# Designed miniproteins, single chains, continued (2), part 13

Each design is a single chain, and the fold is of that chain. pLDDT is the mean over its residues in the fold that is shown.

## One batch from the design tools (miniprotein)

Design m4445
Fold by ESMFold2-Fast:
Structure m4445 (fold): chain A 92 residues (1-92)
Amino acid sequence: GISKAIAIALQIIGLELNGAKVEVKVDGTTVTITVSGATEEQKEEARAIGELAASLGADVKVEEKGDTVTITITNAPEDLLRLLKIMAKEGE
């Protein structure tokens, strides 16, 4: 529900406050969250975001390439899409 969507948004904000570069992109019902320059602890936090999204019934793919973690959420619920669209607009 909306509480898990808010938890995901707060986790993303937490990563940025801890010095990670976070980019959120929304395309239709697909959300891509890219965390760059991530520490090992920040990679664990990024994986937790993926787990929360999967618990909402979304299809989630997490990819790690060096210090970059990419979380792709497909068929994201409307509440999550609404919140993450706001975050994507703020990142522009």
Scores: mean pLDDT 79

Design m4446
Fold by ESMFold2-Fast:
Structure m4446 (fold): chain A 60 residues (1-60)
Amino acid sequence: SVEGAVLEAVRGMLRAAIAFLEELKKTASPEQQKQLDAEIARTRAELAEVDGRLAEVEKS
């Protein structure tokens, strides 16, 4: 479905964003690491929501 394809694309983008933020964290200052940790946590929450929605679409 179109919905499933869009959700899979968003999932891929969120996974890539998490990987990028974790890489940035390796060279970040402690203050920047705190901000990056907050961004990673938020992005992981969004990924979990997308995963849940995709699972429901796949059942149909």
Scores: mean pLDDT 85

Design m4447
Fold by ESMFold2-Fast:
Structure m4447 (fold): chain A 80 residues (1-80)
Amino acid sequence: MEREKRKQEILEYLKKEGLPEDIQQKILDLAEERADLMEELRRAHEAGDQERVDAIRAQAPALRERADAINEEIEKWKAE
């Protein structure tokens, strides 16, 4: 329920801001990947699977870099 509500809030925000469709898609894709990663991390913690927890945590920096790249793209679009 919370995940679906957050996705709808993001979609409404993106439509209101008038962001280009390619930027909207990148934001949605990243949000879904982060949500999936957080769900897997929760399951790994519940199972006590430390190797899986470590593997999931290792993916976090790459997602942050992608978020930063999208933010730079948004700022460039706003400057036009």
Scores: mean pLDDT 78

Design m4448
Fold by ESMFold2-Fast:
Structure m4448 (fold): chain A 80 residues (1-80)
Amino acid sequence: NPVEEIAAIFEEILSQPTLEEAHRAINENLDRLRELRAQLTPEEVRELLRRILELARRRSGTSEFAADYAAVLEDLLASS
């Protein structure tokens, strides 16, 4: 399930305490994320963005990337 696989990858990324560690996790998963994203419908993308936003909000106190990414996702969802 590409939705669940992307969610699991972002759970790993958003669990990293520093931006350096988060960027490393992103780079390690970049090709796979692109492959999985291509398989999603617009409805699945919206579901996934909401799930990732909730996770990023939950992790914002322990992850620099999560705090920054929550703001980006809030803006993206507001403009969609």
Scores: mean pLDDT 82

Design m4449
Fold by ESMFold2-Fast:
Structure m4449 (fold): chain A 62 residues (1-62)
Amino acid sequence: DVEQLRKQLLELAIQLGTKEALEKVGEDAKIEVKIVDDTTVEVTATLGDKKVVVKKTLPPLP
């Protein structure tokens, strides 16, 4: 159903955001995930003085 699909897309967005953040900062960076709303997640990667925030938005669902 749409609710199950939304949860799966949210998990995928978190995984992709984490990968992107680690790619930008470094694989040993500290990862922090924030759910902004039902369709938006923010992944923050911190490594020493470096900090990157990656925002991922889910596609619209019916």
Scores: mean pLDDT 79

Design m4450
Fold by ESMFold2-Fast:
Structure m4450 (fold): chain A 79 residues (1-79)
Amino acid sequence: NYIDKVKILRELLEKRYRDKSPELAERINQLADKYIESLKKTKDEAEKKKIFNDFQIEVSRLLNEERERRKKAGIKPAA
């Protein structure tokens, strides 16, 4: 179930980043809610897979942006 996969990934990332980067955690929550709504409205399994893949790409983009931001600011990497 792709909705459950999005929820699990959101919970893991929220736990990891809530204290270290609250803004990133909030952006991930908003992104997850958006993709969960898209998945709820979609009935085709191929489309659900594409939506989930798009979610993973966007999460990776947010994580890369945060890594580069921390690097430029001289902040230690997130564990």
Scores: mean pLDDT 81

Design m4451
Fold by ESMFold2-Fast:
Structure m4451 (fold): chain A 62 residues (1-62)
Amino acid sequence: ASKEVIDKAELARKLASPERREILRDIAEKLRRMGDGLQEGLSRRDQLTRDEIFQRGAEAVK
């Protein structure tokens, strides 16, 4: 429901030639792993930030 997310996803899609799409997908996966590590050792403040990054990363490669 936010235009910003939609615009970013569309931008990523436009930029995602068949080649770049794979790169963006890899990035999204790496962001996910970071979230897991943060929850285990890092502060909750950082967890919130990472959670947001993850969601944006996943949306960009959707």
Scores: mean pLDDT 61

Design m4452
Fold by ESMFold2-Fast:
Structure m4452 (fold): chain A 71 residues (1-71)
Amino acid sequence: MAAEAARLAAEAVEAARAGKDEEAARLAARALRLLGAIGDEESIAKVLLLKGETVGMVALAEGIRAHAESL
């Protein structure tokens, strides 16, 4: 589970670096769901997109990846 989440989070980082914020948010949402986040993937992705506007999508995706890799 954690290894799969880390892979998805790494893909989210690459999507964010390419400027594909919606794809990055979707991949990050799926990673968070595998790590036990409650809610549907679409709703989590919408929240992550909003948060990415304030903290940066690359930074947000890298944080999720670091968390998944630490498990």
Scores: mean pLDDT 81

Design m4453
Fold by ESMFold2-Fast:
Structure m4453 (fold): chain A 96 residues (1-96)
Amino acid sequence: MEKELLARLVEALDAAIAAVAAGDREAAIAAAEEARRLAEELARASTDPEVISLARAAARAAEALIEALRAGDTFEAEIAVAFLAMIRWLARKYLE
């Protein structure tokens, strides 16, 4: 269950990062909203403090990306993408 949620979160993070790189704002917002939803589910489902912290960080970074994209703030969107990429890298370690 937890690993399945974590794998789905990684896929949503990958989709959000790819959509931003492609300049597809609507796809990026949709992927970030899915990542935020999955991160919130993971935070509720997990009993591991490290996984809970990772999930909370993912939810905050996804929300920041959504807000930046809606505002047209390219600089804040770049910062949010950098945080999502770091979180994705950390999350993959728990899948190995």
Scores: mean pLDDT 86

Design m4454
Fold by ESMFold2-Fast:
Structure m4454 (fold): chain A 58 residues (1-58)
Amino acid sequence: EEFQKLLEKRREEIDKRIEEIAKKYGLTPEQVEDLRAYFSGPEERKALEERRKAELAA
């Protein structure tokens, strides 16, 4: 079965939809990252928050 290929295609479709939403509503890059993290899951959201805190501290 091609289970992994299906997951990759789904992720690409989600990414394209996020880009379309960002263009339509004029989202900032930070808001786009939040949307990607939301669809990816809780671990991705935690990683994003850690990166933002590191950037603010630097």
Scores: mean pLDDT 71

Design m4455
Fold by ESMFold2-Fast:
Structure m4455 (fold): chain A 68 residues (1-68)
Amino acid sequence: GVEFVNELLEENNKVVLEKLGKEYDISNPEEAAKLVKEVAELDAKNPEEAEEERKKKLEEAKKKREEL
């Protein structure tokens, strides 16, 4: 369902955060704003890489779900 797709997108965002090598306390408004800005700047620089990674994860998750 839609929840499954949203969960995959959330996991992909997690991978992007790990690639940035930074930990942010998203409960802190200032840190959350910095994170959003850095992610937006990274996506603007390499939007196709993020898109390709999402597509690969969606395909892998579909395969794993069919194995269940």
Scores: mean pLDDT 59

Design m4456
Fold by ESMFold2-Fast:
Structure m4456 (fold): chain A 85 residues (1-85)
Amino acid sequence: MSAEELRERAEELLREAEELAKRGAEAYKAGKYKEAAELYEEAARLAEEAARLYEEAGDEEMAEAARRAAERLRKLAEEARKKAE
C-alpha cells in the first residue's frame, strides 16, 4: 500500500476503536463489566493495528498517539475485568 493508503486505513481503524470504546463505556455504566472489558480489549487491538500502519507509513507521531490510545484502552479493559470478578 502507498503511505496515503496506510494512513487512511489507520484512521479507519482508529474510528472503529473509538466506536467500540464508546460502546464499552456504555456497557460499563450499565454494570456489564465483562462486555465492557471485551469491547475495550477489541478497541485496543484496533488501535495497535493502526499504530503499525502509521509506523509503516512513516508517521511516527500518529503511531505513538495510536499506541498511547491502545495502552489506555487496555487499562480500561483491566479495570472492567477487575469489577467483573
Scores: mean pLDDT 88

Design m4457
Fold by ESMFold2-Fast:
Structure m4457 (fold): chain A 60 residues (1-60)
Amino acid sequence: SAYDFLLQGRNLRDAGDYGGAVVHYERFLADPGSDELPPEVQEGFRRELEDARRQAAAQA
């Protein structure tokens, strides 16, 4: 499910693998199931992805 991608993304983020986290967050937000969430909740997850992208760039 979309939720599995979100959990994997958060687990990778917490482990410091921000590149891996980005891939899973992008997969979660691309999944049709994420469109069922309220707009404010979707925006929160997009901000989590943006943070993961910034952290991944800092590790490059």
Scores: mean pLDDT 79

Design m4458
Fold by ESMFold2-Fast:
Structure m4458 (fold): chain A 70 residues (1-70)
Amino acid sequence: SEIDELLAKAEEAIAAGRYDEAVEHLVEALKLALEKNDLEAIDRIVELYRRLPAEARERFKAAVEELVAA
């Protein structure tokens, strides 16, 4: 699925220290998971989010706040 592909890319980006790319992939995965009400995907996104350094986690939080403020 598209969500699985985005999560795989996010995990690769985290492993490579490319946290900006990881955040972008996690935000896109979250958008799709929310549209599909995919709670399992949301749980996987949260697991990957917790592996981010503090600065990247704050960036993800800011992006999520913008996303859900509609």
Scores: mean pLDDT 85

Design m4459
Fold by ESMFold2-Fast:
Structure m4459 (fold): chain A 60 residues (1-60)
Amino acid sequence: MSSIDYQLKLLEREEKALDVAREKYKDDPEFMAGIDETRAVLERQKENLEKKREEIKKKL
């Protein structure tokens, strides 16, 4: 039951960490490209987790 909430919390922390890393490593084009790709993946993961949370609440 708590695993999805934990995953969402991790995604929030990852997003904040990406913002910090982007400022810190803005001169590293390889790192910047990785950040952009990771952000896209995080957005998809959040959407999927939101659907799973609703599904679990429905089955509770």
Scores: mean pLDDT 76

Design m4460
Fold by ESMFold2-Fast:
Structure m4460 (fold): chain A 58 residues (1-58)
Amino acid sequence: KQEAIDYARKAVSAALQGNKEEAVEYLKKARSIDPQAAEAAVRALEDLGFTEVAEAAK
């Protein structure tokens, strides 16, 4: 769903900007709408080295 994808993108952007708390919050919102979209974002964050953000949003 597009809304979940938009939140997932916002999570990655927030992490890149150093806003760890916002990144976790956006990931949680994406997961509540579409777990598949959140899973893709979690993997992207892990690949970028933001493993702590990905784990906090479980």
Scores: mean pLDDT 78

Design m4461
Fold by ESMFold2-Fast:
Parts: structure tokens; C-alpha cells; sequence
Structure m4461 (fold): chain A 95 residues (1-95)
């Protein structure tokens, strides 16, 4: 379930890179935003299940995708959320 959203996000990132290589920056940014939304949804579902490591990983992917789309505020917000979830995941593993 979470894996499907993650794979769809990766697919949009690959498409975005393709558009960027073709010089279509507008199409590239649109695909990167779609990737970010899918990674966010995957992270939200993982977080809801208490899988903080998977949630952190997907929020990091969302952050990176938003940065590539030029959405710096969203990128920074998800970077911070990813870091917080990574600390929670480390606490789960330390026990």
C-alpha cells in the first residue's frame, strides 16, 4: 500500500528529470510537485501506522521533490518533519 504510492512518486520524479533534460522546466516542476504529493501521502500513511522510519524517508523524498519544483517553503517544512521523525525512529530502535 505505502509501496505503491512511493513507486508512483519515483515514476513522476523520473518523468520530471526527462522533461528537465528536454528543457521543459514547467513540465518538470509539475511532475516534481506530483511526486512530492505522492511521497507526502505515503509518509502520512506510514506515520499513522507508527512506522516513523518509513515516514521520515518519504517526507525526505517529498522535501527533495518540492525543492526540485521550486517550492522552497514546502521543501523546508518537510525536511524539518523528516528530521523529527528520524529522531523518533532512532528512539524506537534504541530500545
Amino acid sequence: MVKKLGLQGIGYMIRGIGHALDGDDAAARRDYRRAAELFKKAGDLAKEKGDYKTASDFYRMASRSYRLAGDDAESEAFEKQSAALEKLAQQQEAE
Scores: mean pLDDT 86

Design m4462
Fold by ESMFold2-Fast:
Structure m4462 (fold): chain A 77 residues (1-77)
Amino acid sequence: MEKARKKAELELLMEHGSEEQREALREAFVKVGVSEEEATAIIEKLAAGEDLSPEETELLNEALEKIVESGEAEKLL
């Protein structure tokens, strides 16, 4: 359950985090292979309370999993 817990903590960071924390999360997405454009679009939509497309939701879930696996989540939490 460690991956699920860390992913949930990162999602809470997106909902309740500062602008600086969201920027750090965007940088983490880029580090795990998400393009800067895709990472920016996802973070901006989440910050605005907009719904993600199914493709964006899948990309977000994959990126969060990679962030947890790479140890980048420890730098954000």
Scores: mean pLDDT 75

Design m4463
Fold by ESMFold2-Fast:
Structure m4463 (fold): chain A 65 residues (1-65)
Amino acid sequence: MSLEEAIKAVKAYLDSLPPEEQVEKARAGAENARRLAENSTDPELQEFYRKLAEYLEKLAEEMEK
């Protein structure tokens, strides 16, 4: 799965949730992605999860506006 595909799938999922749950789920997703990046031994997977975590963190910040 490409990063773009993962982002679109996560965004669609979050958009289906109530607004109050969207922020919480985005933050939880970011934490999980950071943990996966830290535990990955493959540099390409580490980069993928890091970028996904950054996207989810920014999305959560945007939703708090």
Scores: mean pLDDT 79

Design m4464
Fold by ESMFold2-Fast:
Structure m4464 (fold): chain A 82 residues (1-82)
Amino acid sequence: LSPEEIAEAAYNLALSLEDALPDMKEESREYVERAIELAREAARLGEAGDVEAAREKLLEVARELEKTGSSEGAKAIRDYVS
C-alpha cells in the first residue's frame, strides 16, 4: 500500500462510519465514534507518509468495530492492511 492509498482508504472509512452513526444502536455508538477518530488519525498518518502507523490505527478501528458485533467489517479492514 502506498501512503496515498492508505490515507484515501482511511478517509473514506471515516466518512462511511460517520454516515452510518445515526443508524447505530445506542450501545454501539461510542465504539463507532472511537473508530471514526482512529480512522481520521490513520488518514493523517498516511498523508504524512507513515504507512506502518496508519496500518496500526486501522487495526485499532477493526478492534472497535468488533465490539459492535461487526466482525465482517473488522475482518475486511484487517485483510486490507495485511
Scores: mean pLDDT 84

Design m4465
Fold by ESMFold2-Fast:
Structure m4465 (fold): chain A 84 residues (1-84)
Amino acid sequence: EEEIKKIEEEYKKILDTAFKELSPAGRRGFELALEGRGDEVNALEKQYLADGDVETAIELGVGSALAEIIRAIYKLDLERLKKK
């Protein structure tokens, strides 16, 4: 239980740090991905690309991908502790 809490605290710090370093578009992609709204991120990326705003589309995708990577690492660490 204490080891799980330490991982949760580390995960929260990593999320907070990553979020603060992202652009506004990256932060939106990050938040949507954490809410499980990856379909909306994909729709927004497609819209920005169609409008010629490649930079915003990339930043949105980077934020979303970063959130998913951090979540995947957290889930893996929790599964390792629970299965031990």
Scores: mean pLDDT 80

Design m4466
Fold by ESMFold2-Fast:
Structure m4466 (fold): chain A 61 residues (1-61)
Amino acid sequence: MKVLKFNIPSGASAEEVYKKVKELIEKEKPDVVVASTTDSKEIIEAIKKAAEEAGVELIIE
């Protein structure tokens, strides 16, 4: 089982986060993605969308 941990830099846009997470999922092909967020709903939605489209489980810390 492959786990990918991702830290979101402060000031990143939802679009940037979505693209980056999607690229990492395609490159690494993880079973689970673990993300830390700045409590922004837009950022959380972007990560969730990328994970759901790839069929990968998401855990937010």
Scores: mean pLDDT 74

Design m4467
Fold by ESMFold2-Fast:
Structure m4467 (fold): chain A 68 residues (1-68)
Amino acid sequence: RPLERLRRRAEKVQKALTYKKNGDEEKAKQLMEEIRKEERDWVEASERAFKEGLSIEEVQKLYDEYLK
């Protein structure tokens, strides 16, 4: 289920954003690094999700800002 994985990653990104708001930028970065390590090819999975009908703008913004 690529959409479910994408959502899970988005939630993790939101968590990292929460850490950043609390001033724990180190924890935010650590969390993002773990996400990348778990799913190295996450960006490719996102590209495939575009064909399913996801908002290209939203998904693209996520990986461009956090998972370049």
Scores: mean pLDDT 63

Design m4468
Fold by ESMFold2-Fast:
Structure m4468 (fold): chain A 100 residues (1-100)
Amino acid sequence: SMDEQAEEELRLALEDAIEVLEEALENPELSERERTILLFRLAAVSTTLWLAYKRSTDEELREKAERAIRLVEEAVRALRERDLEALRRVLEELKRLLEE
C-alpha cells in the first residue's frame, strides 16, 4: 500500500538523519566542506520526509513525518550554528521517533 511505502521511506529517512547527526557529533571540528556535505544529506532526508508526508493517507504516519521534518529543520539550524548540544537533543528525539 501507499502507506506501507510511506512508512518505509520515513524509517529510512530517520535512520539516515540519525547517521548524519552521529557523524557531526563525532567530529566537532568539522571543516566547512564536511559540514556542507552533511547539510546536503539532511536536505535529501527532508525531501524524502516531505514525499512520505504527501503520500500518506494515515493520520498517525503523517503526524510522525511532520514531527521528523521539524526535527530535521532544527538539525540543519544546529549544524549551521555548530550547536552540538542542540544536535545531541535532536538526535535523541529522532531515535525516540524511530522506536515508535
Scores: mean pLDDT 87

Design m4469
Fold by ESMFold2-Fast:
Structure m4469 (fold): chain A 85 residues (1-85)
Amino acid sequence: AKTGAEAIALAEAALAAADPLEAARAAVEAAEAALEAKDAEAARAALRAARAAVRAATTREALARATAGALLAIGALIEAGAKGE
């Protein structure tokens, strides 16, 4: 089962990733886990990881994946009832 703690760990892994594409992939996984967990803290962590991945992206593939991660993390925040401000 996807827990908030698992989603936060995935977000931390995304932030630690040296490769922009790896960071983008990890950010998507973190956002998916946060959405499954319906955990606002995990969703915020996933969104921060995705935003970092967007800024680090050097290729269209990395940018597209990071952007998808950010949108999914926003969806997770909505599902958790959290306000993104």
Scores: mean pLDDT 80

Design m4470
Fold by ESMFold2-Fast:
Structure m4470 (fold): chain A 70 residues (1-70)
Amino acid sequence: KKKEIEKLVEEIHEIINKIEEFGTEEQIEEAKKLLDEYGPLISEALENEDYEKFIELLKELKKKLKEILE
């Protein structure tokens, strides 16, 4: 469980770094909107110790961020 979370967080950071370094202004703004949308939801799941929902939200965020780069 912890290894899965760590891997997802690292992969999300890598995608965000790629968008910021190589993305267009539109792609960067789209990524910011996703982070603003998912950030509070992820934080609430973590505060509630709902690790299943936390992992699901991280997977959804990662998928949507990857779609921005495609």
Scores: mean pLDDT 81

Design m4471
Fold by ESMFold2-Fast:
Structure m4471 (fold): chain A 83 residues (1-83)
Amino acid sequence: MEKKKKELVENFFKALEVVRKEIEERKDLSEEEKAALFEEIEAARKKVLDLAENSSVEELREAIEELADEITLRIIELKEKAE
């Protein structure tokens, strides 16, 4: 895997870890809701790893941007519910 792809993957995974911690902190979410969100995060990790091996740097970047946008929208929805 190219160095640039490794950097993109590592930065994305760090962002996902922050999001996972925020979800864990939410007391208004059920264990099932948290599990579903964690499953989405893990699916995103798997997709990014697969793309890193089978796609271009540009395709990987675009996919990471789309996944980050989707995760951001999920977190905004959770914050609106909690606040």
Scores: mean pLDDT 76

Design m4474
Fold by ESMFold2-Fast:
Parts: structure tokens; sequence; C-alpha cells
Structure m4474 (fold): chain A 92 residues (1-92)
């Protein structure tokens, strides 16, 4: 797998460990992490993780729609996207 796939998998596993139904998708240099049934603590964790992803050189966007939180991480390479996704996972 790519570094982006490894980062996506890590974020998914951390979301699940935190109690959400988590999924992650990789599309080129973009990782989308979706957390269903995310509580307010996980929403703040996702936001903190998104900040961490930006410090890792990625662009990160967090969207909250009801109980669904989506984090989109974009890098200039799969390596940067994967590092960003890992930072999101650390926040969860």
Amino acid sequence: GSVAEEGAQYAKEQGEKAGSKASAEVKGNEVTITLENADISQQFGALAGAVGAEYAGAEAEVKVDGDTTTVTVKGKSPEIAGRGAREVGKGL
C-alpha cells in the first residue's frame, strides 16, 4: 500500500477505537476520513488532528453535519497526505 493508504487506515482504526463508525478513502494525494456517530470530543479531536495535518505540510478541512464528521486531507504527494491522515488519527 501507499503511505496515503497507511495513514488512512491508521485514522480509520483510531476513529473506531474512539467509538465512531469510521471509514477512510484514498484518491491520489487526498485522504477523506469519515466518522459516523462522532461525539463532541471526537469532533474537537478531528479539528486538532486537522491542525496537526497542516503542520505536516498537508491541507486539511473539517466538516460537521449532524453526527457525521468528515476530514479531507490533501497533500502534494501521497507521503504528505498519509502523514496528514496520521496526524488526524492521533487527534481522535
Scores: mean pLDDT 83

Design m4475
Fold by ESMFold2-Fast:
Structure m4475 (fold): chain A 87 residues (1-87)
Amino acid sequence: SAAHEAAVAEMEALTAKTVAAVAKETDPQHIRSIAGIALQEIRDIAERRGLPRELLRALMEAFVARLSAVRPDLRDWLEAELARLLA
């Protein structure tokens, strides 16, 4: 659907922006803030576009996987945040 295509495009742009931002940042608290805001933005995109939960989960999991590849030190925290947001 158009909503699905638009959400994927917005999420890919947000993911690229977030990866670039955290790659340049050294403060762990600031990095967590950047990543946390991005996860909330993904939720907001899905809600605004009326996406089903399964698609929201897939988009969030893809984001976490890509960010964890760049920042392995964030993996456990990102997985915990993902679980909390999808509860």
Scores: mean pLDDT 83

Design m4476
Fold by ESMFold2-Fast:
Formats: sequence, structure tokens, C-alpha cells
Structure m4476 (fold): chain A 67 residues (1-67)
Amino acid sequence: REELARKAAEALAEGGASEEDARRVYEAALQGNSVKAGNEVARALARGRATAEGAQEAGRYASMAGS
């Protein structure tokens, strides 16, 4: 879970998201809360703070961490 949570945060940050947005995704994914992690990714994307590609990659890792 920790490795996948880290990869989710890294993918979102590479997409241009803030450190705070990436941290929120990391924390939610680390807790196994895939729904919350997905919501944080969606918020970053909605605010124009992440690319679509970065958000997709982050969502994929967050889903795997939360399973």
C-alpha cells in the first residue's frame, strides 16, 4: 500500500499538482480509502492543478493501494 500511495502522489505531482494536493492523495491511499483518494485527485484536476494524464495515473495507483 505505501509504495502504491507514493506512486499515486508522485504521478499527481508530475502532472503539476501542488505538494498539498499530492499529500492528500498519499494520505487517503495509504489509509486504503480509494474513494477519498479518487475524490482528492478529482479536486486537483477540477482546479486545473493537474494534467489529465497525471490524474489518470494517480487514480490508477490510488485504486490499487485502496484495494
Scores: mean pLDDT 75

Design m4477
Fold by ESMFold2-Fast:
Structure m4477 (fold): chain A 85 residues (1-85)
Amino acid sequence: MEKEKLQKLLDEATKYYEEFVENPSDELYRKAVEAANEALKIAEKLKDDSVIAQLYRFLAEIYRLAGDEEKAKEYEEKAKSINPE
């Protein structure tokens, strides 16, 4: 159940992100961030470091596109702390 819900939220976050990149709007930004944060809560319960790192990078990209450089940097560093490249 939780893994299925996680996959649906990841799909939703990706969809809203792609739509936001093509047509930036406050609504699409909020939907992408909301879906990503809900997915992050489930990934943390599952202790899935790979998915957590991916979600942090995803949030960093969304924040950067929205002009929130401080949050973008914060989430980029969080991703690196989980899965350094």
Scores: mean pLDDT 82

Design m4478
Fold by ESMFold2-Fast:
Structure m4478 (fold): chain A 66 residues (1-66)
Amino acid sequence: TESLRAAIARFVLEQARAALEAAGVSEELKERTLAEVRDVALGSDDFAEALARSAEIVRRAIEEAK
C-alpha cells in the first residue's frame, strides 16, 4: 500500500513533468528538475508546501530554458 507522502510525491512529479514537457525543455534539464522536485516533495512537511515549492522549481527551470 502506497503511503500518503509517496502518493503526494507522485502527484506533484506528474504535474511537474507535464508542465516541463509542455514548455519543451530538454530531457537533461527535465530529469534534473524532476529529481529536485522529488527531493522537495519527499522532504516537505505537508501537501501545500510540497506543491508550492515544486511549482517554484518548475517555474525557474522553464525560465532558464527560455
Scores: mean pLDDT 80

Design m4479
Fold by ESMFold2-Fast:
Structure m4479 (fold): chain A 62 residues (1-62)
Amino acid sequence: DPLAANESARRAAREANEKGEPAVGTVYDAKDPTLITLEIFPAVVDEDGVPTYPYRVLKEEK
């Protein structure tokens, strides 16, 4: 799960769930130094009880 790999994105996922509103988080790719800004939505639970965190990419910067 790429969202779990970065603390900023993980924090944003928590905030989205706490507030019931989208939160913005950032991930950094160390292999190709790219700053990716994500809009993370509140978790959606599937039929198996597994939470998913819908997101969209807002911006990519090198």
Scores: mean pLDDT 71

Design m4480
Fold by ESMFold2-Fast:
Structure m4480 (fold): chain A 96 residues (1-96)
Amino acid sequence: MTPEERARRNRLAEEIVRTKSKEEYDEMLYRIAKEELGLTKEQLDAIIKGERFLSPEDLERLAELDPFFAIRYAVLKVIAKRLGISLEEALKLPFG
Protein backbone atom coordinates (compact mmCIF):
# COMPACT_ATOMS: atom_id res chain seq x y z
CA MET A 1 0.00 0.00 0.00
CA THR A 2 1.44 3.37 -1.01
CA PRO A 3 1.42 6.35 1.41
CA GLU A 4 -1.05 8.08 -0.94
CA GLU A 5 -3.43 5.10 -0.89
CA ARG A 6 -3.24 4.91 2.90
CA ALA A 7 -3.95 8.65 3.26
CA ARG A 8 -6.93 8.34 0.91
CA ARG A 9 -8.33 5.35 2.85
CA ASN A 10 -7.88 7.17 6.19
CA ARG A 11 -9.72 10.22 4.82
CA LEU A 12 -12.56 8.02 3.54
CA ALA A 13 -12.80 6.23 6.91
CA GLU A 14 -13.04 9.59 8.72
CA GLU A 15 -15.81 10.73 6.33
CA ILE A 16 -17.73 7.48 6.88
CA VAL A 17 -17.45 7.80 10.69
CA ARG A 18 -19.03 11.28 10.40
CA THR A 19 -22.17 9.97 8.64
CA LYS A 20 -25.19 10.16 10.96
CA SER A 21 -27.75 8.04 9.09
CA LYS A 22 -27.95 4.95 6.92
CA GLU A 23 -28.85 7.20 3.98
CA GLU A 24 -25.68 9.30 4.42
CA TYR A 25 -23.63 6.11 4.75
CA ASP A 26 -25.16 4.64 1.58
CA GLU A 27 -24.46 7.90 -0.33
CA MET A 28 -20.81 7.72 0.79
CA LEU A 29 -20.61 4.09 -0.34
CA TYR A 30 -22.07 4.99 -3.75
CA ARG A 31 -19.54 7.82 -4.14
CA ILE A 32 -16.61 5.54 -3.22
CA ALA A 33 -17.82 2.78 -5.57
CA LYS A 34 -18.18 5.27 -8.45
CA GLU A 35 -14.77 6.92 -7.93
CA GLU A 36 -12.79 3.71 -7.29
CA LEU A 37 -14.60 1.00 -9.30
CA GLY A 38 -16.49 3.09 -11.88
CA LEU A 39 -19.82 1.72 -10.64
CA THR A 40 -23.07 3.67 -10.91
CA LYS A 41 -25.59 3.74 -8.05
CA GLU A 42 -27.78 1.39 -10.12
CA GLN A 43 -24.92 -1.10 -10.56
CA LEU A 44 -24.02 -1.02 -6.85
CA ASP A 45 -27.71 -1.44 -5.93
CA ALA A 46 -27.88 -4.49 -8.24
CA ILE A 47 -24.84 -5.99 -6.47
CA ILE A 48 -26.36 -5.31 -3.02
CA LYS A 49 -29.65 -6.90 -4.17
CA GLY A 50 -27.67 -9.93 -5.39
CA GLU A 51 -28.60 -9.38 -9.06
CA ARG A 52 -24.93 -8.84 -9.94
CA PHE A 53 -21.85 -9.79 -7.94
CA LEU A 54 -18.45 -8.16 -8.22
CA SER A 55 -15.44 -10.27 -9.12
CA PRO A 56 -13.40 -11.36 -6.07
CA GLU A 57 -10.78 -8.72 -6.95
CA ASP A 58 -13.33 -5.87 -7.20
CA LEU A 59 -14.99 -6.96 -3.94
CA GLU A 60 -11.62 -6.96 -2.14
CA ARG A 61 -10.85 -3.49 -3.53
CA LEU A 62 -14.23 -2.15 -2.34
CA ALA A 63 -13.66 -3.67 1.12
CA GLU A 64 -10.19 -2.07 1.30
CA LEU A 65 -11.67 1.35 0.47
CA ASP A 66 -14.52 1.11 2.96
CA PRO A 67 -13.77 -0.88 6.16
CA PHE A 68 -17.44 -0.49 7.17
CA PHE A 69 -18.43 -2.24 3.92
CA ALA A 70 -16.11 -5.13 4.87
CA ILE A 71 -17.64 -5.32 8.37
CA ARG A 72 -21.20 -5.05 7.00
CA TYR A 73 -20.49 -7.78 4.42
CA ALA A 74 -18.95 -10.10 7.05
CA VAL A 75 -21.90 -9.56 9.43
CA LEU A 76 -24.41 -10.17 6.62
CA LYS A 77 -22.69 -13.51 5.86
CA VAL A 78 -23.17 -14.55 9.51
CA ILE A 79 -26.82 -13.39 9.48
CA ALA A 80 -27.47 -15.32 6.24
CA LYS A 81 -26.07 -18.52 7.77
CA ARG A 82 -28.06 -18.03 11.00
CA LEU A 83 -31.36 -17.35 9.18
CA GLY A 84 -30.82 -20.11 6.62
CA ILE A 85 -31.05 -17.67 3.70
CA SER A 86 -28.64 -16.98 0.85
CA LEU A 87 -25.99 -14.27 1.08
CA GLU A 88 -27.79 -12.64 -1.88
CA GLU A 89 -30.99 -12.33 0.22
CA ALA A 90 -29.01 -11.14 3.26
CA LEU A 91 -27.48 -8.29 1.19
CA LYS A 92 -31.05 -6.94 0.75
CA LEU A 93 -31.62 -6.68 4.52
CA PRO A 94 -31.43 -3.31 6.27
CA PHE A 95 -28.22 -3.21 8.31
CA GLY A 96 -27.47 -0.30 10.69
Scores: mean pLDDT 59

